Designed miniproteins, single chains. Designs and how they scored, part 80

Each design is a single chain, and the fold is of that chain. pLDDT is the mean over its residues in the fold that is shown.

## One batch from the design tools (miniprotein)

Design m2756
Fold by ESMFold2-Fast:
Structure m2756 (fold): chain A 83 residues (1-83)
Amino acid sequence: MKEELKKRIEETEKRLFQALDDGNYEEAIRLAKELANLYFIATRDLQKAAELYQKIVDAINAGNFEEARKLAKEASELAKKSL
């Protein structure tokens, strides 16, 4: 279960970065929301990572795409340290 969650998070994260790099912001919003939900399900220790993924949605909606990319990297690193 925990290892399956890690793989799902990693795959969704790769898709998020790809969507951001391709300028597909609708897909990036969907993937960021999915990552936020996966981290909420995983553990309470990953709460901060989930909050960062939710902020990515807000950044994209505000047109701040560079901030969205920075938040995604920060969330990824925080999650890897917590898992």
Scores: mean pLDDT 79

Design m2757
Fold by ESMFold2-Fast:
Structure m2757 (fold): chain A 87 residues (1-87)
Amino acid sequence: SLETLKEATKEALKIAKETDDYLEFNKELEKLAEEKKLSKEAFAAIRRAAMAYKDGASLEEIKEIIESYPLSEEEKEVIIKVVEEAL
């Protein structure tokens, strides 16, 4: 659901802020994907967006990442809005 994507994206950005290295970051994101039962496409988009966020990317760069994934426009908008609110 869109609510699940919103919560998963919020948790992914929190993981990005709270983890010091990419090994722990990826481990925690894999747990999140299993817990929230994310599709492979949604997980891939959220993971790449959270990685870019962790690396200090701009909102425009993160939007381009999300737009490149085969998600619905509503799913993309939800992920982008969460990232925008975190920046």
Scores: mean pLDDT 85

Design m2758
Fold by ESMFold2-Fast:
Structure m2758 (fold): chain A 100 residues (1-100)
Amino acid sequence: SPELEAHLRRFELLYLKMRFLLDQNLITKEEAIEMLKEIGEHVRRIAELAGASPETLERIDQVFEEALKKLKEAKTIEEMKNVFDEFVSRVLDLLREVLP
């Protein structure tokens, strides 16, 4: 699906951008929260377009909300990196269940 490919590409680009900005200490917590929200939107849409079950979509929503809460509580750039890396890992595991 061209729509699925577009969301996958946007997710990859946002992931690379977020990781770069965190590694270089060039991102504020507020900016990181906004980028995480945008990433979460693309992830949710990818899962929907891939035909994920309601249960898988609920798990994605839960993973996103947990990551958002942890990111808001993060005190250092290293804690923000750890939250983001865990979020991406958990999301990729869920998407592997539904992607071809």
Scores: mean pLDDT 89

Design m2759
Fold by ESMFold2-Fast:
Structure m2759 (fold): chain A 61 residues (1-61)
Amino acid sequence: SEEELKRAIELARLAGRKLARENGFDSYEVEEVDENTFKITLRKGDEVLERLLSKEELLKL
């Protein structure tokens, strides 16, 4: 549903913020890859890390 998707996006943003903070990255971005997959991109200078999280994984957080 649209409500579940909105919740998953919000959780992905929270996960990105937490990962950036815990790993000392300067910024994070969240991208919806498809209806069930989110990509979190972490950046610090020239360093880039990507994480893929499913909607199901995010809703279980």
Scores: mean pLDDT 81

Design m2760
Fold by ESMFold2-Fast:
Structure m2760 (fold): chain A 64 residues (1-64)
Amino acid sequence: MPSSSEIRQVQQRFSQIRDQYLSGQISIDQFRSQMSDFGRTQSPDSQQVLNEQTQMFINIANAA
């Protein structure tokens, strides 16, 4: 499990990229790509957290 500090930093970056998508500046595919690129720079534990957060957000965005 990543540290609480590491999780907070990951969450902050996730929120920045998410806000770009929500503002219409990037597409869902670009959001996925940017999250994947950011994840590649993180530890495996942080990458897993990012992937789960990204998938959860995509599922919510695709829900009615």
Scores: mean pLDDT 73

Design m2761
Fold by ESMFold2-Fast:
Order: structure tokens, then C-alpha cells, then sequence
Structure m2761 (fold): chain A 70 residues (1-70)
């Protein structure tokens, strides 16, 4: 499904973002962050308001954890 494909793309973008920050590659981190924002926005448009809010909160938490660990 489109939702499953987008969830996979969100996971891949989060992983790229983590790897880029660990490598101190700011250009790659910016690109991964832009991809993440794009896929999250697309996924939110396909979800119910409740599921979209949950996705937003979970994504923000994971980004925060990645940044704090870097």
C-alpha cells in the first residue's frame, strides 16, 4: 500500500539522518531531513487526524533522540 511504502521511506530517511549526524556530514543531514519532512507530510495526508498527530509526535521524538545522541 502507499501508506506502507511511505512508512518505509520515513524509516529510511530517519536512518540516513542519524548516519549523517554521526558522520558530521551536514549536507547529507539537511538532505535527509528534507526527505523526512516530505514523506511525513505525504503520509499525514493519507492518515486520519488522530493517526497523523501520533505520527507527528513520534517523528518529532525520534528526531529529538537522534540529535541528542549525536
Amino acid sequence: SEIEELRKKVEEALEKFREALEARDMEAAIQAGQELAKYVKELESLLSPEEAEKLRKETEERIREIIQAA
Scores: mean pLDDT 86

Design m2762
Fold by ESMFold2-Fast:
Structure m2762 (fold): chain A 75 residues (1-75)
Amino acid sequence: MKPTKESIYYQKILEALEKGDFETALNIIEEALKDGYKKSFILHMLELVARAAGERRAPQEYFDRIEELYEKVEK
């Protein structure tokens, strides 16, 4: 059974996105994935980051990382 840290990670991701820090947001998601956090949580966070990246016109490298993480989670 995995410990519940989702709300804390969610808040940190939102703060990173508000600052336009997509590197930090994606690093947090990658750690959560490796730590075995549930697929639904990872997908929700990736969707949030993808929307923010689109709105802020983030560099292509972040969209590439988002796609790789989606495929890794969705199989």
Scores: mean pLDDT 78

Design m2763
Fold by ESMFold2-Fast:
Structure m2763 (fold): chain A 58 residues (1-58)
Amino acid sequence: SEALEAGYKAGYETGLQGGSISEGADRGTKAALEAGGSPEAGYTAGVLGAQEGRKERE
């Protein structure tokens, strides 16, 4: 879904920039809401994105 993609991307960019998992979750939630999705979907996608972004940064 567009909301899950937006949330993941926001989290991934956050993690890649050195942001925390919780910051990625917050940004993912906001991005998913803007795309018409649920906050739960955005939170989950943002967490996963931030974890992957942080791994790639290392």
Scores: mean pLDDT 85

Design m2764
Fold by ESMFold2-Fast:
Order: C-alpha cells, then sequence, then structure tokens
Structure m2764 (fold): chain A 67 residues (1-67)
C-alpha cells in the first residue's frame, strides 16, 4: 500500500514511525498534488515523498506535518 511504502521511506530516512492515519494523509496529499492514483500508483507516491525530501528536507517535513 502507499502507507506501507511511505513508512519504509520514513524509516530509511531516520524519521520516527507514524500512525496509519498520518501515513494515509501524506499519501492522499501527494496523490492529489501530483494527480496519482493511490491504489494503482502507491510506489510512485512513495518516490515523490523521497524526491521532495531529498530536494528540501525541512520544507518537506513541515509540508507533511512531520516536524
Amino acid sequence: SAEENIQKVLQSLGIPEQSKEKLKEIAEKIAKEYNLDIEKQPDEIAKVFAWEYLKDKEKTLKKYGLT
């Protein structure tokens, strides 16, 4: 799922474990912004999070409420 893929990315980046509800909120925000299907493109959603984080760590953490 998109939630599981995002959680794996967060773990690889040393970000603390998030609730399922928070992971769903992040996935839905990315899906809406990038016009992605949350059920068909869960891997692309996680890649977008990783890409934004690598581009601007502080902005991404604030954007998704991870500060």
Scores: mean pLDDT 86

Design m2765
Fold by ESMFold2-Fast:
Structure m2765 (fold): chain A 67 residues (1-67)
Amino acid sequence: MDVQLAEELRKLGDEYEKKGNYRLAANMYDVAAQAAISAGDFALAEELQKRRDEALEKAKEQQEKRK
């Protein structure tokens, strides 16, 4: 149930990351991690949280470079 939602949101996050929209990618990974936790898939949730943190770091770097 929620695992399928988590996988769908992860793929959406991957698409935003490919397009350079790291802020939206991070949001998608965060929601996907929450869905994975609700489904009891803690391994998937941990992986998605790592992807969220990496996307947030890239978003911050992208914002700092715009002057």
Scores: mean pLDDT 80

Design m2766
Fold by ESMFold2-Fast:
Structure m2766 (fold): chain A 75 residues (1-75)
Amino acid sequence: SMEEEELIKEMERVIEEIKKTLKENPDIPYIDKARLTALMSELYLYIKMIREGKPVDMEELRKIIEEARKLIEEV
């Protein structure tokens, strides 16, 4: 659906922001790098689930996006 397409687009945007942050901040602490990488993997999993028509926890997805954005701002 168009709503699912917009959600996937937002998740892909967050993934690109994570990739950019990791590329532009090579001296980031390993713990933050590991956490951003884990959140990126979670977002890829949610994109796959939505594309396969599987139900997703929207509240959990929102928390993942919020945590990723907060970590990006704190780096």
Scores: mean pLDDT 86

Design m2767
Fold by ESMFold2-Fast:
Structure m2767 (fold): chain A 80 residues (1-80)
Amino acid sequence: MSQELIDRANELAAFGMRSDPSPEGRQYAQKFLSALVNGDLKKAEEYMEKIVESLKKSGKEEEAEEFKERGKKLLEEVKK
């Protein structure tokens, strides 16, 4: 994974952690970043979905949609 993709992954994980007040959401964001860095794209997709669900449960619908769109785009670029 390129430095640009690593930077984007870190920024997205930080956004997820910052946006979700729950400890579970912060944990999922950390696991998402770890999965991406380790090339486990299936796990990264799973944690992305859990982050989105956690944000929605916290009433952060706008942040959930932003995370989902940014996460999908990042995963597509990492898969190439």
Scores: mean pLDDT 82

Design m2768
Fold by ESMFold2-Fast:
Structure m2768 (fold): chain A 97 residues (1-97)
Amino acid sequence: AEEARRALAELVAAADAGDAEAAREAGERLLEALEELIREGRLEEANRLLLEALFVAQAQLVDAELRGDEETAAVLRELIERLIELGREVDRLIEEK
């Protein structure tokens, strides 16, 4: 959980700075941390953090688009797609128990 929250904070800082590479790296760390929570069976915690990450990433995408930062916007769109797919997997796992 702490790793996911740290990665999310790094993502926000990188996106605000227009650092697409740092945003991509932070997004990858975020996804890894969320996948670890899922592997550990911490599905409710993973789901809460995933919803928070989706909300934050969508807000950062709007900001990047408004300032014309196409590289950061592209990174955020890819992250959002991957977060949505991960959310579908978490929902499936919750229903199976």
Scores: mean pLDDT 85

Design m2769
Fold by ESMFold2-Fast:
Structure m2769 (fold): chain A 80 residues (1-80)
Amino acid sequence: SLLEEDGRRDAERTLAFVKELAEKSIEYAKKGDFEKAERYVLQALFAASVLEALTGPDSPLAKEAREYVEKAIEEVEKLK
């Protein structure tokens, strides 16, 4: 249905947005801007929680989002 297609597109866009926010957190951490890096981590965590609410915690998209954010957090912490 049209609603199912829209939901799939929204979930895929949300995953892309989570990845973008996570990458920005690493980018700012590499520049030494840890305040901005932490803000992007928090935004990525929030976006991942939205994706989990949309698709369920066991969905492949939600798992991919969580793994991506976890790796970004680890990379930011290593750069401190």
Scores: mean pLDDT 84

Design m2770
Fold by ESMFold2-Fast:
Structure m2770 (fold): chain A 84 residues (1-84)
Amino acid sequence: MREEMERRVEEEKEKLKSSTAEEALKRKEEARQQAERIAEELSRVLATGGEEEQLRFTEEAIARLEGLEEIARKAEEIAEELLK
């Protein structure tokens, strides 16, 4: 899971290099919205899931959230550079 997420993060960062400032800002916002949804889903699993399910989902959710944070950070950097 984490390895697949890191691969996807690298692909998204590469796509951002050829993006416009507007596209980069849009991707940053989309990453923030996805992270919010994952956090909400994690909260639900922690409230209703079994111990084993909670552990596995938490691990996957953390990996996905870390990936989205890196994408958002890269998108912000590219947008700032292009808008200068």
Scores: mean pLDDT 77

Design m2771
Fold by ESMFold2-Fast:
Structure m2771 (fold): chain A 73 residues (1-73)
Amino acid sequence: HMKELKEKIDEIAELVRQGNFEEARKKAEELVKEYPEATKTAFKLAQEASDKGDTESARDYGMVGKLLLEAKE
């Protein structure tokens, strides 16, 4: 459930970190189909990372959230 969703979000965040936006977008489109709440979860993870001072993860999770938002149903 939530653990699996976070794992998939982390995979997309890693692709974003690598600059592989094409693959990140494809995986985001698949994730939104399976988990409609993925966008909200990604932005929550970005906020939590920011609160801890982890600016790199906050940026990456924020980008995942934007990709998920663009990947409409």
Scores: mean pLDDT 82

Design m2772
Fold by ESMFold2-Fast:
Structure m2772 (fold): chain A 76 residues (1-76)
Amino acid sequence: SRDEVIQEIADALVAGDFEKFKSLVQRHKLSPDEQEELKERALKKVEEKYAGEDPATKQRIIDLFTEQLDDLLARG
């Protein structure tokens, strides 16, 4: 399903597997709505991964991740 595809892309991105991320995005051609869902799922995973961090450090990580994700999606 498309839901499973978005989840697999989010998992690859959070794991830092950029080759798998790029391959999946090129193969599945995400719509703008699917890109927003991907961002939400990836951000949730980053929030969970860094839950034990200082709030200021966690926010910095989230901000950097969001900026990098926007750049990666724009590049295809």
Scores: mean pLDDT 79

Design m2773
Fold by ESMFold2-Fast:
Structure m2773 (fold): chain A 89 residues (1-89)
Amino acid sequence: SERLRRLEELAREAEARLEAGADLVAIAEELLRAGLELGEDGLLLQAAALYARAGDLAAARAALGLIRGRDRAAELAALAALEAALAAA
């Protein structure tokens, strides 16, 4: 499917950029745009996780706020865990 191919391309591009030492915020912004364009909650969650790892908790919360998934409890729990890890660092 075209959607699956695009998601696989985005995953490969993000992985290559991470391996190259690219800025986490830049990758998060790209995944956020793609997630909004494709309506894909998984990309929005990945963007939120990268923003949180970069220390931008406001951007991470904003990305999670865009998720239209049925159950947001797991995503909110994941963000809380990332916030706790960042506070401990």
Scores: mean pLDDT 72

Design m2774
Fold by ESMFold2-Fast:
Parts: C-alpha cells; sequence; structure tokens
Structure m2774 (fold): chain A 91 residues (1-91)
C-alpha cells in the first residue's frame, strides 16, 4: 500500500540521516567510514523505492546494512528498524 511504502521510505531516510550524523561525530575513521557507507546504501534504497525501481535488491541492501550495524552498535537500532520495515513491505 502507499502507506506502507511511505513508511518504509521515511524509515530508510531517517536511518540514513542518523547514520550520516553519527558518522560526522565519530572520531574513529574506520567506524566513521562504515557509518557513512551504510548511510549512502540506505539512501539509495530509499530513492529506488520512491521511483519504484530495484525493489528485489532492496532487501539485500538492508540485510547488508543490518550486518554492518552489528559491527557498529551506535547505528544498530536504525539499521535493524530499516531492515524490519523493508521486510514487512516486501512480504
Amino acid sequence: SDSLRQKTIDTLNDASKKSQDLSKQETDQRTSDIMGGISTQLKIASDNLKKGDKEKEMLKNVEGAKKGGEAVPQIKKYTDKAYEEVKNYVS
């Protein structure tokens, strides 16, 4: 539904923004780079969903982000939420 789609887009955008904001505050360069990369992946997934493109790849992208969040606890709650919303949308 349009409502589920919009909620999923909003969740991906929020997770991307939070990961980017935390990346800018992170003093460890490696962790900062990982957070920034995850932010970019989540934003690409959001943009593709908004355009109705690559929906099958979206689950793989958020699975990758979720795995990255396991290695970076500061963003885990955002990457987990993004994964659950995408999983619910594609189910």
Scores: mean pLDDT 83

Design m2775
Fold by ESMFold2-Fast:
Structure m2775 (fold): chain A 91 residues (1-91)
Amino acid sequence: MEHEVQVFIASSEDLNNAELLDQSSEVIESDTPAVELAKRRAEEAAREYAEKTGLKEAAAGVAVRSETSVAYALAVDKGKAEVLGEAEFPL
């Protein structure tokens, strides 16, 4: 199943007062549900950004969309991903 993945790096987990530091998009072929993929990718992106830049307080926001579902997750380095929202679309 094809998932469209968008990754956003914000200066803090307080998204209302955060600056956008980086963004990327990718397409992932996976049988992993969108919510689990969003959580995993958010944790991975936060860790990778902290390792690359030294900015441990940066937050990674991830949106994952398939043809049947959408999920949004947020994580900081060494933190567990928080699910911000999810929805399923019946065919």
Scores: mean pLDDT 79

Design m2776
Fold by ESMFold2-Fast:
Structure m2776 (fold): chain A 104 residues (1-104)
Amino acid sequence: PPPLSPEQQKLAEELHRLLLELEKETDVEEIKKILDEMLELAEKNPLTPAMMMQLLLALAVAKPFLSEEEFEEYIDKLEELGKKHLDEETYQQILANLELLRQS
């Protein structure tokens, strides 16, 4: 893959840091706060496929703590981010991974 820009490197580092924080969290409101922060960062910045996978992993970690309705709202947000930032082939791969996450 091409080298990441300094802005993309900082975003990737911040997303990874938030994911590690999320993995330690058991409070539902704090979990949602971390997910919302990750999504806000992703919405405002150029997103790579690797960063999108970090968002999917974050949602997978959070899934047991979310209601079905809350989980589907986060799936919808990730689908819109993928559509906005990724090429069609990568977006289709992300959609397939989101469907697997729904079924787990």
Scores: mean pLDDT 82

Design m2777
Fold by ESMFold2-Fast:
Structure m2777 (fold): chain A 68 residues (1-68)
Amino acid sequence: SEVEKLVEELLRLIEELEPHAPELSREFRDQVDWYLQQLQQGKLSEEQVISILRRLIDAARSQLRAVS
């Protein structure tokens, strides 16, 4: 699914961020887990979660550029 693809990409970015900013890396992981939980409970649509995950990917990429 598109959600699974975006989660995999975001988790790779989080892993790259971890040695530079471990607390920020943990915050991104917590956000991913929370939004996936909201999706599983039917509180957010798949389209809403896709939009959120894309924004988190952009944010993680920006943080990696800032610390690398």
Scores: mean pLDDT 88

Design m2778
Fold by ESMFold2-Fast:
Structure m2778 (fold): chain A 80 residues (1-80)
Amino acid sequence: MSIEELKKKIRETVLQMADLAAQEIHKIIEIDGLRKEDPNNPENQAKIAELEAERDTLRAQIDKLSAEYNKLVEELKKKK
């Protein structure tokens, strides 16, 4: 992989991580809103559980991209 291709892949990975992190923040805000609006509503509890599962999926994706980012940065350092 060329230095330019590697830099492009690093930028793409960082942008993907930023997008996923923004998605997690939005889900945190939605969960907080549901907990404050009617915490005893079973439908709200079910929706909170769904959003928490979605957050777990996002965290797993971020962790995978973080590992890929670290690998790409190490490859870039070896080429500089």
Scores: mean pLDDT 83

Design m2779
Fold by ESMFold2-Fast:
Structure m2779 (fold): chain A 78 residues (1-78)
Amino acid sequence: VEKVVRSVLAEAGVTGDQLAHAMIGEAEKAGKKVEFTLVLRGRITEEARQAALDAAEQASKHPLVSKVEVVFEETEAP
């Protein structure tokens, strides 16, 4: 199984739909089942946390997305 780690800055204001689409697109491009670790970094708001969880749920429903693990790495933006 292919494992992919994606890091996203909470401050970037990325929506759950955008995150889900990115993960699904990567799995489709790979043409096989992929396991994702989505790392949300920086200043994590409740909205950003919910967006990441919603993205993981949406992406995991796709047949080429085997698993999505969400990791919160709360720190100052680099």
Scores: mean pLDDT 77

Design m2780
Fold by ESMFold2-Fast:
Structure m2780 (fold): chain A 80 residues (1-80)
Amino acid sequence: SDQARADAVRAEIDAAVGELEGLRAQSTDPEQRARLAQAIDNARTVVTLLDTDASASDAERLAILEGRLAEMRELIAAAR
């Protein structure tokens, strides 16, 4: 179901946030730290907004969450 897929993607976003926070803590580059912090904040904001938005369909929510996860994964790969 779309709900089960959304729950799985949310769990992956939570894991990705943890990885980004770890990379930010290890980074000595202020610009990299700022980019990672912004990505974490953006992900948290999007999840919170989707949790409160009753107008979005399950498919639309899933697509938005998958997009955020993909962006976070690219940042993790670039920071490693």
Scores: mean pLDDT 80

Design m2781
Fold by ESMFold2-Fast:
Parts: structure tokens; sequence; C-alpha cells
Structure m2781 (fold): chain A 61 residues (1-61)
């Protein structure tokens, strides 16, 4: 279902954000990792990139 896809996307985003915070990435590395995550999750889940980006912004806040 669409809700299961959203739950999956949020779980992956939370894990990746935590990993990136622990890794101490540069701003450039963070920006690249963010765009790669958005593209990959959008392609995998079928959710639009704008929705994935919004979810990522919510987790990072």
Amino acid sequence: SMEERREFARAVIRRMVAHQRAAGLSPEQQAAARENLIAGLSDHTGLPRSEIRRMLDEVEA
C-alpha cells in the first residue's frame, strides 16, 4: 500500500540521517548523499521526489 511505502521510506530516512550524523560528513558530502537518497527512495518506492524530500526535511528538523 502507499502507507507501507511511506513507512518504509521514513524508516530508511531515519537510519540514513543517523548514519550521516555519526559519520561527520562535510556539507558537500551531505548534499550529495541527500540527493542520492531522494533519487533512490523515489525510484524504489514510486513516491515522488518532492514527497521524499519533505520527509527528509521533517526528520532533519
Scores: mean pLDDT 84

Design m2782
Fold by ESMFold2-Fast:
Formats: sequence, C-alpha cells, structure tokens
Structure m2782 (fold): chain A 71 residues (1-71)
Amino acid sequence: MSALERTALADLIRLARERGLSLAELREMQHKSTAAIARALGLSPSALSNVTRALGVSARELLERMIERLE
C-alpha cells in the first residue's frame, strides 16, 4: 500500500468514526451511488471523486479497502 493510500484511508476511517458509521453500514454503502457514499462520509461528490482518482480506484473499491483496514 502506498503512503498516499495509507493516509487517505486513515482520514476516511476517521471521518466514518466521527459520523458513527459501523462496519455493517459501510458494507451497505457498497450498494449505494457515489453521491450517497460521499454524503455518508461527510464529503462532496467532487471530494470523493478526487480521492478515488488519486488512488486509481472506484468509490466501491475504496469502501472495500476501508472495511478490510477496520477488520
């Protein structure tokens, strides 16, 4: 895992914790639109798109990596 990916995942996990999102809720978010995922994390769709673009992953793949990091 790159330093950029590690930092981005840590920041997103912090946002999820601050918003009280459980692992079950994060798994459910994998079935939602990018806009819904961004809103759940407290991000604009543009902010989430910038993160996914920088890491070369989809919003769903980013959630999968967050879930793996939390397990």
Scores: mean pLDDT 79

Design m2783
Fold by ESMFold2-Fast:
Structure m2783 (fold): chain A 60 residues (1-60)
Amino acid sequence: IEDHKKLGAKSTEETIEIINRRLQEALEAMDQAGVPESQKQQLKDDVEDTKKFIEEDAKK
């Protein structure tokens, strides 16, 4: 999937993949910069909660 489509996620799968990629990039940058685990945990928790909400909503 090209960057052009990242801004126009239309399905649950695409949305989750974009979220996962954004999270991975953020976590890698934070890890490389030595950001505290508490901040990384907060980001992971927030993103995980959002993903669960999206997936549960889509499951019906």
Scores: mean pLDDT 72

Design m2784
Fold by ESMFold2-Fast:
Structure m2784 (fold): chain A 78 residues (1-78)
Amino acid sequence: MSLEEIYEELLKEVLEEAEKKFPGDEKLKKLIEQTLEQAYSTPVGQGVLEKAYKDEELKKKLIETLIKESAAQLEAEK
């Protein structure tokens, strides 16, 4: 897979999990998308995404972390 395909696949999986945990939370989904886009724009972030794609356990941890941290960031901004 290309790096772009890896990014799109991970974004899809993260957004599906976010929808299951927080149905209809568009602010959370937008923040997750922005966070992943920022990661994709850096060499370090690209390396993390590639590793997560190849390792199912790391992928699950990344998804959980992104949802948790994004939700916490929105709470802190209130």
Scores: mean pLDDT 79

Design m2785
Fold by ESMFold2-Fast:
Structure m2785 (fold): chain A 55 residues (1-55)
Amino acid sequence: MVRKVTLTTPVDNVEVTMPADASPEEAGEIALKTSGSKESAEYMRERMERWLARE
């Protein structure tokens, strides 16, 4: 079963794939591993916080 969401970071235009249930912290870590930049990691963490806040 594939439970993923793919998002593109505007900083590096890097596609980051993460579990749909990922926490903001987990999303940030995955983005850091994928892009290698703290800016991309922080962006993805903030984006996931906003995504969860909508619910």
Scores: mean pLDDT 71

Design m2786
Fold by ESMFold2-Fast:
Structure m2786 (fold): chain A 66 residues (1-66)
Amino acid sequence: MLDEAIKAAENKDYETAIKYLQELIDKNHPYKEVLEGIINLLKQKTDRSIKVALEGLKALKKEIEK
């Protein structure tokens, strides 16, 4: 699900990315506060906020896939 959210965001499908991230939060993911922040960045729809959101998602994936 996180990988699918990253792929959607990289394809500029931010609505699908937000949906996958929200599903992770709804399942009590341990990083829900980080995921909520990333969702808010994607919702801002600026080049800077999207870049920060993508970097955050990739960093989160690296932490989970240890």
Scores: mean pLDDT 79

Design m2787
Fold by ESMFold2-Fast:
Structure m2787 (fold): chain A 82 residues (1-82)
Amino acid sequence: SLEEKKAELDEIFEQLEKMMDSGDVDAVLANLDKLKEYFLSLEDPELQEHAIRKLEELRQKYADNPEIVAKLDEIIEELKSK
């Protein structure tokens, strides 16, 4: 169950990377808003930590896009404040 949910998170992040590589910033931001609700619904601390780590990896990889960085920082801070 936990491993299955981690695999689902990994798939979500893989799809996010593909979307970010497309260059459609508005679509990326809209999708991140939807995913924020999903990430905040995670009750398992291990899944929360895994999500935070993946978001921080994306932040580092796409650091040249300030709008994406700002949205990722917002989500990371909300997750850490739980």
Scores: mean pLDDT 81

Design m2788
Fold by ESMFold2-Fast:
Structure m2788 (fold): chain A 77 residues (1-77)
Amino acid sequence: AEELLEKAKEAYKKGDLEKAVELARQAVLEAAPYAHLPEYQRLIGEAAKIAVEALEKLGKKEEAREFVREVQELTAE
């Protein structure tokens, strides 16, 4: 999961926004079962932020909102 987050950050920095969204989403999905652990909760938050910012830069504001809802559903306690 952390390796995917680092790759997502690198893709975002290079302007590969679509790849950043894909990698960040994968990081969230892999970390979601462990969201009760602070380390994974932080990773999920960072990955979600990258995906949302990348989607907004791509003009996909509705997809960004839907992704936030999806993350909240996956990490609901």
Scores: mean pLDDT 80

Design m2789
Fold by ESMFold2-Fast:
Structure m2789 (fold): chain A 75 residues (1-75)
Amino acid sequence: EEITEEQAIEMAKRLIELYKNGAVDDETFLELTKKLLEYLKNQGKEDLIPAVREILLKNVPEHLQEKLEEIFKEV
């Protein structure tokens, strides 16, 4: 499958929507974020990670931003 930057950003936005509407808690959101980043890396699309990072950091509460940045360091 050919994953585009637009699709990667849309996947990030869907995670944010699930979090904001209460469908996932903090821990589940962080785990899904890890899986998204692993998926992008496995598809050879590591170059899309900075765009995903920016979208996620702008749209999550401050208390999750630090944990989210830690996840991005692991990838």
Scores: mean pLDDT 81

Design m2790
Fold by ESMFold2-Fast:
Structure m2790 (fold): chain A 90 residues (1-90)
Amino acid sequence: LSQENVQKLQQLGFSQEQIVELSEGFEELKIPEDYLVPVAEYYVNALNLTPEQLLEAIERTKTLYAHVTDRNTILGRLREVALQIQEEEE
């Protein structure tokens, strides 16, 4: 992960530990690292998720959709899961 990407994620409110978890989650979902910052920015800034909510969405997506290898499909599933988590928080 580049220093620039780390700085951008820190500006979004991610801790160093959360950045590591986010990077590992994307690798496990087979989402390229270059998607990491744009996706995090979208969820945090556009959808108003917390870093913790995005990390939970990634973990649930890994559990529910481990068989999915198509990038666009997994990104769509991640979005559906993230919105469900946001609704659970109200």
Scores: mean pLDDT 80

Design m2791
Fold by ESMFold2-Fast:
Structure m2791 (fold): chain A 79 residues (1-79)
Amino acid sequence: MPDEPPLNVKILYTGPTQAIVEVTFANGTTATLQITTSPELLGTALAAVGSLPPTATLDDIKNAVAKATSGQATVVQLP
């Protein structure tokens, strides 16, 4: 299909230096991710995740956040 929606991301929590997001992958599995960065870069990191295609993997999310924040953000999968 042309024009797939972006990666399905639900924001569960936002603080000044952290966000907790739930991502639903193309195979229907979900992962809870903690994104940690500076307050100035948190919005940029979240925008980078939300702009990914629905076929994006966890590595794609990590790479997009690293690129958008010049490596100044950490993405950790929570249990």
Scores: mean pLDDT 79

Design m2792
Fold by ESMFold2-Fast:
Formats: structure tokens, sequence, C-alpha cells
Structure m2792 (fold): chain A 56 residues (1-56)
């Protein structure tokens, strides 16, 4: 088990959640482009976190 990979996965998962919340705020403000960009970034971080968990 790799402690560093698990810690990195947890950090990326939290960052993904923060980006999702920011995406929702921009969507409510009508900035659909920025909301979509933040959502995509969150999905990339989530995928990376899942990959690191599988490696651990």
Amino acid sequence: MSKRLLEEAEKDEKASEELLEKSKKYEKQGDKVKAAQLYSAAQILKAGADFNRELA
C-alpha cells in the first residue's frame, strides 16, 4: 500500500469538489463557458484520484 498515492488521491478529490462548487456558482451567474471549464477540470482531478486509489 502506498500512503502517498492515497494522500494525493484524497487531496485531488477535495480539489475536485471545490471546482464543482465553483462551477455551480458560475452556472447560476450565467457564465456557462467558465462553468463548463471548471466542471471538466473537476472530472479530470476525480479520474486521477480514482487511478491513484487503484494503484495504492
Scores: mean pLDDT 80

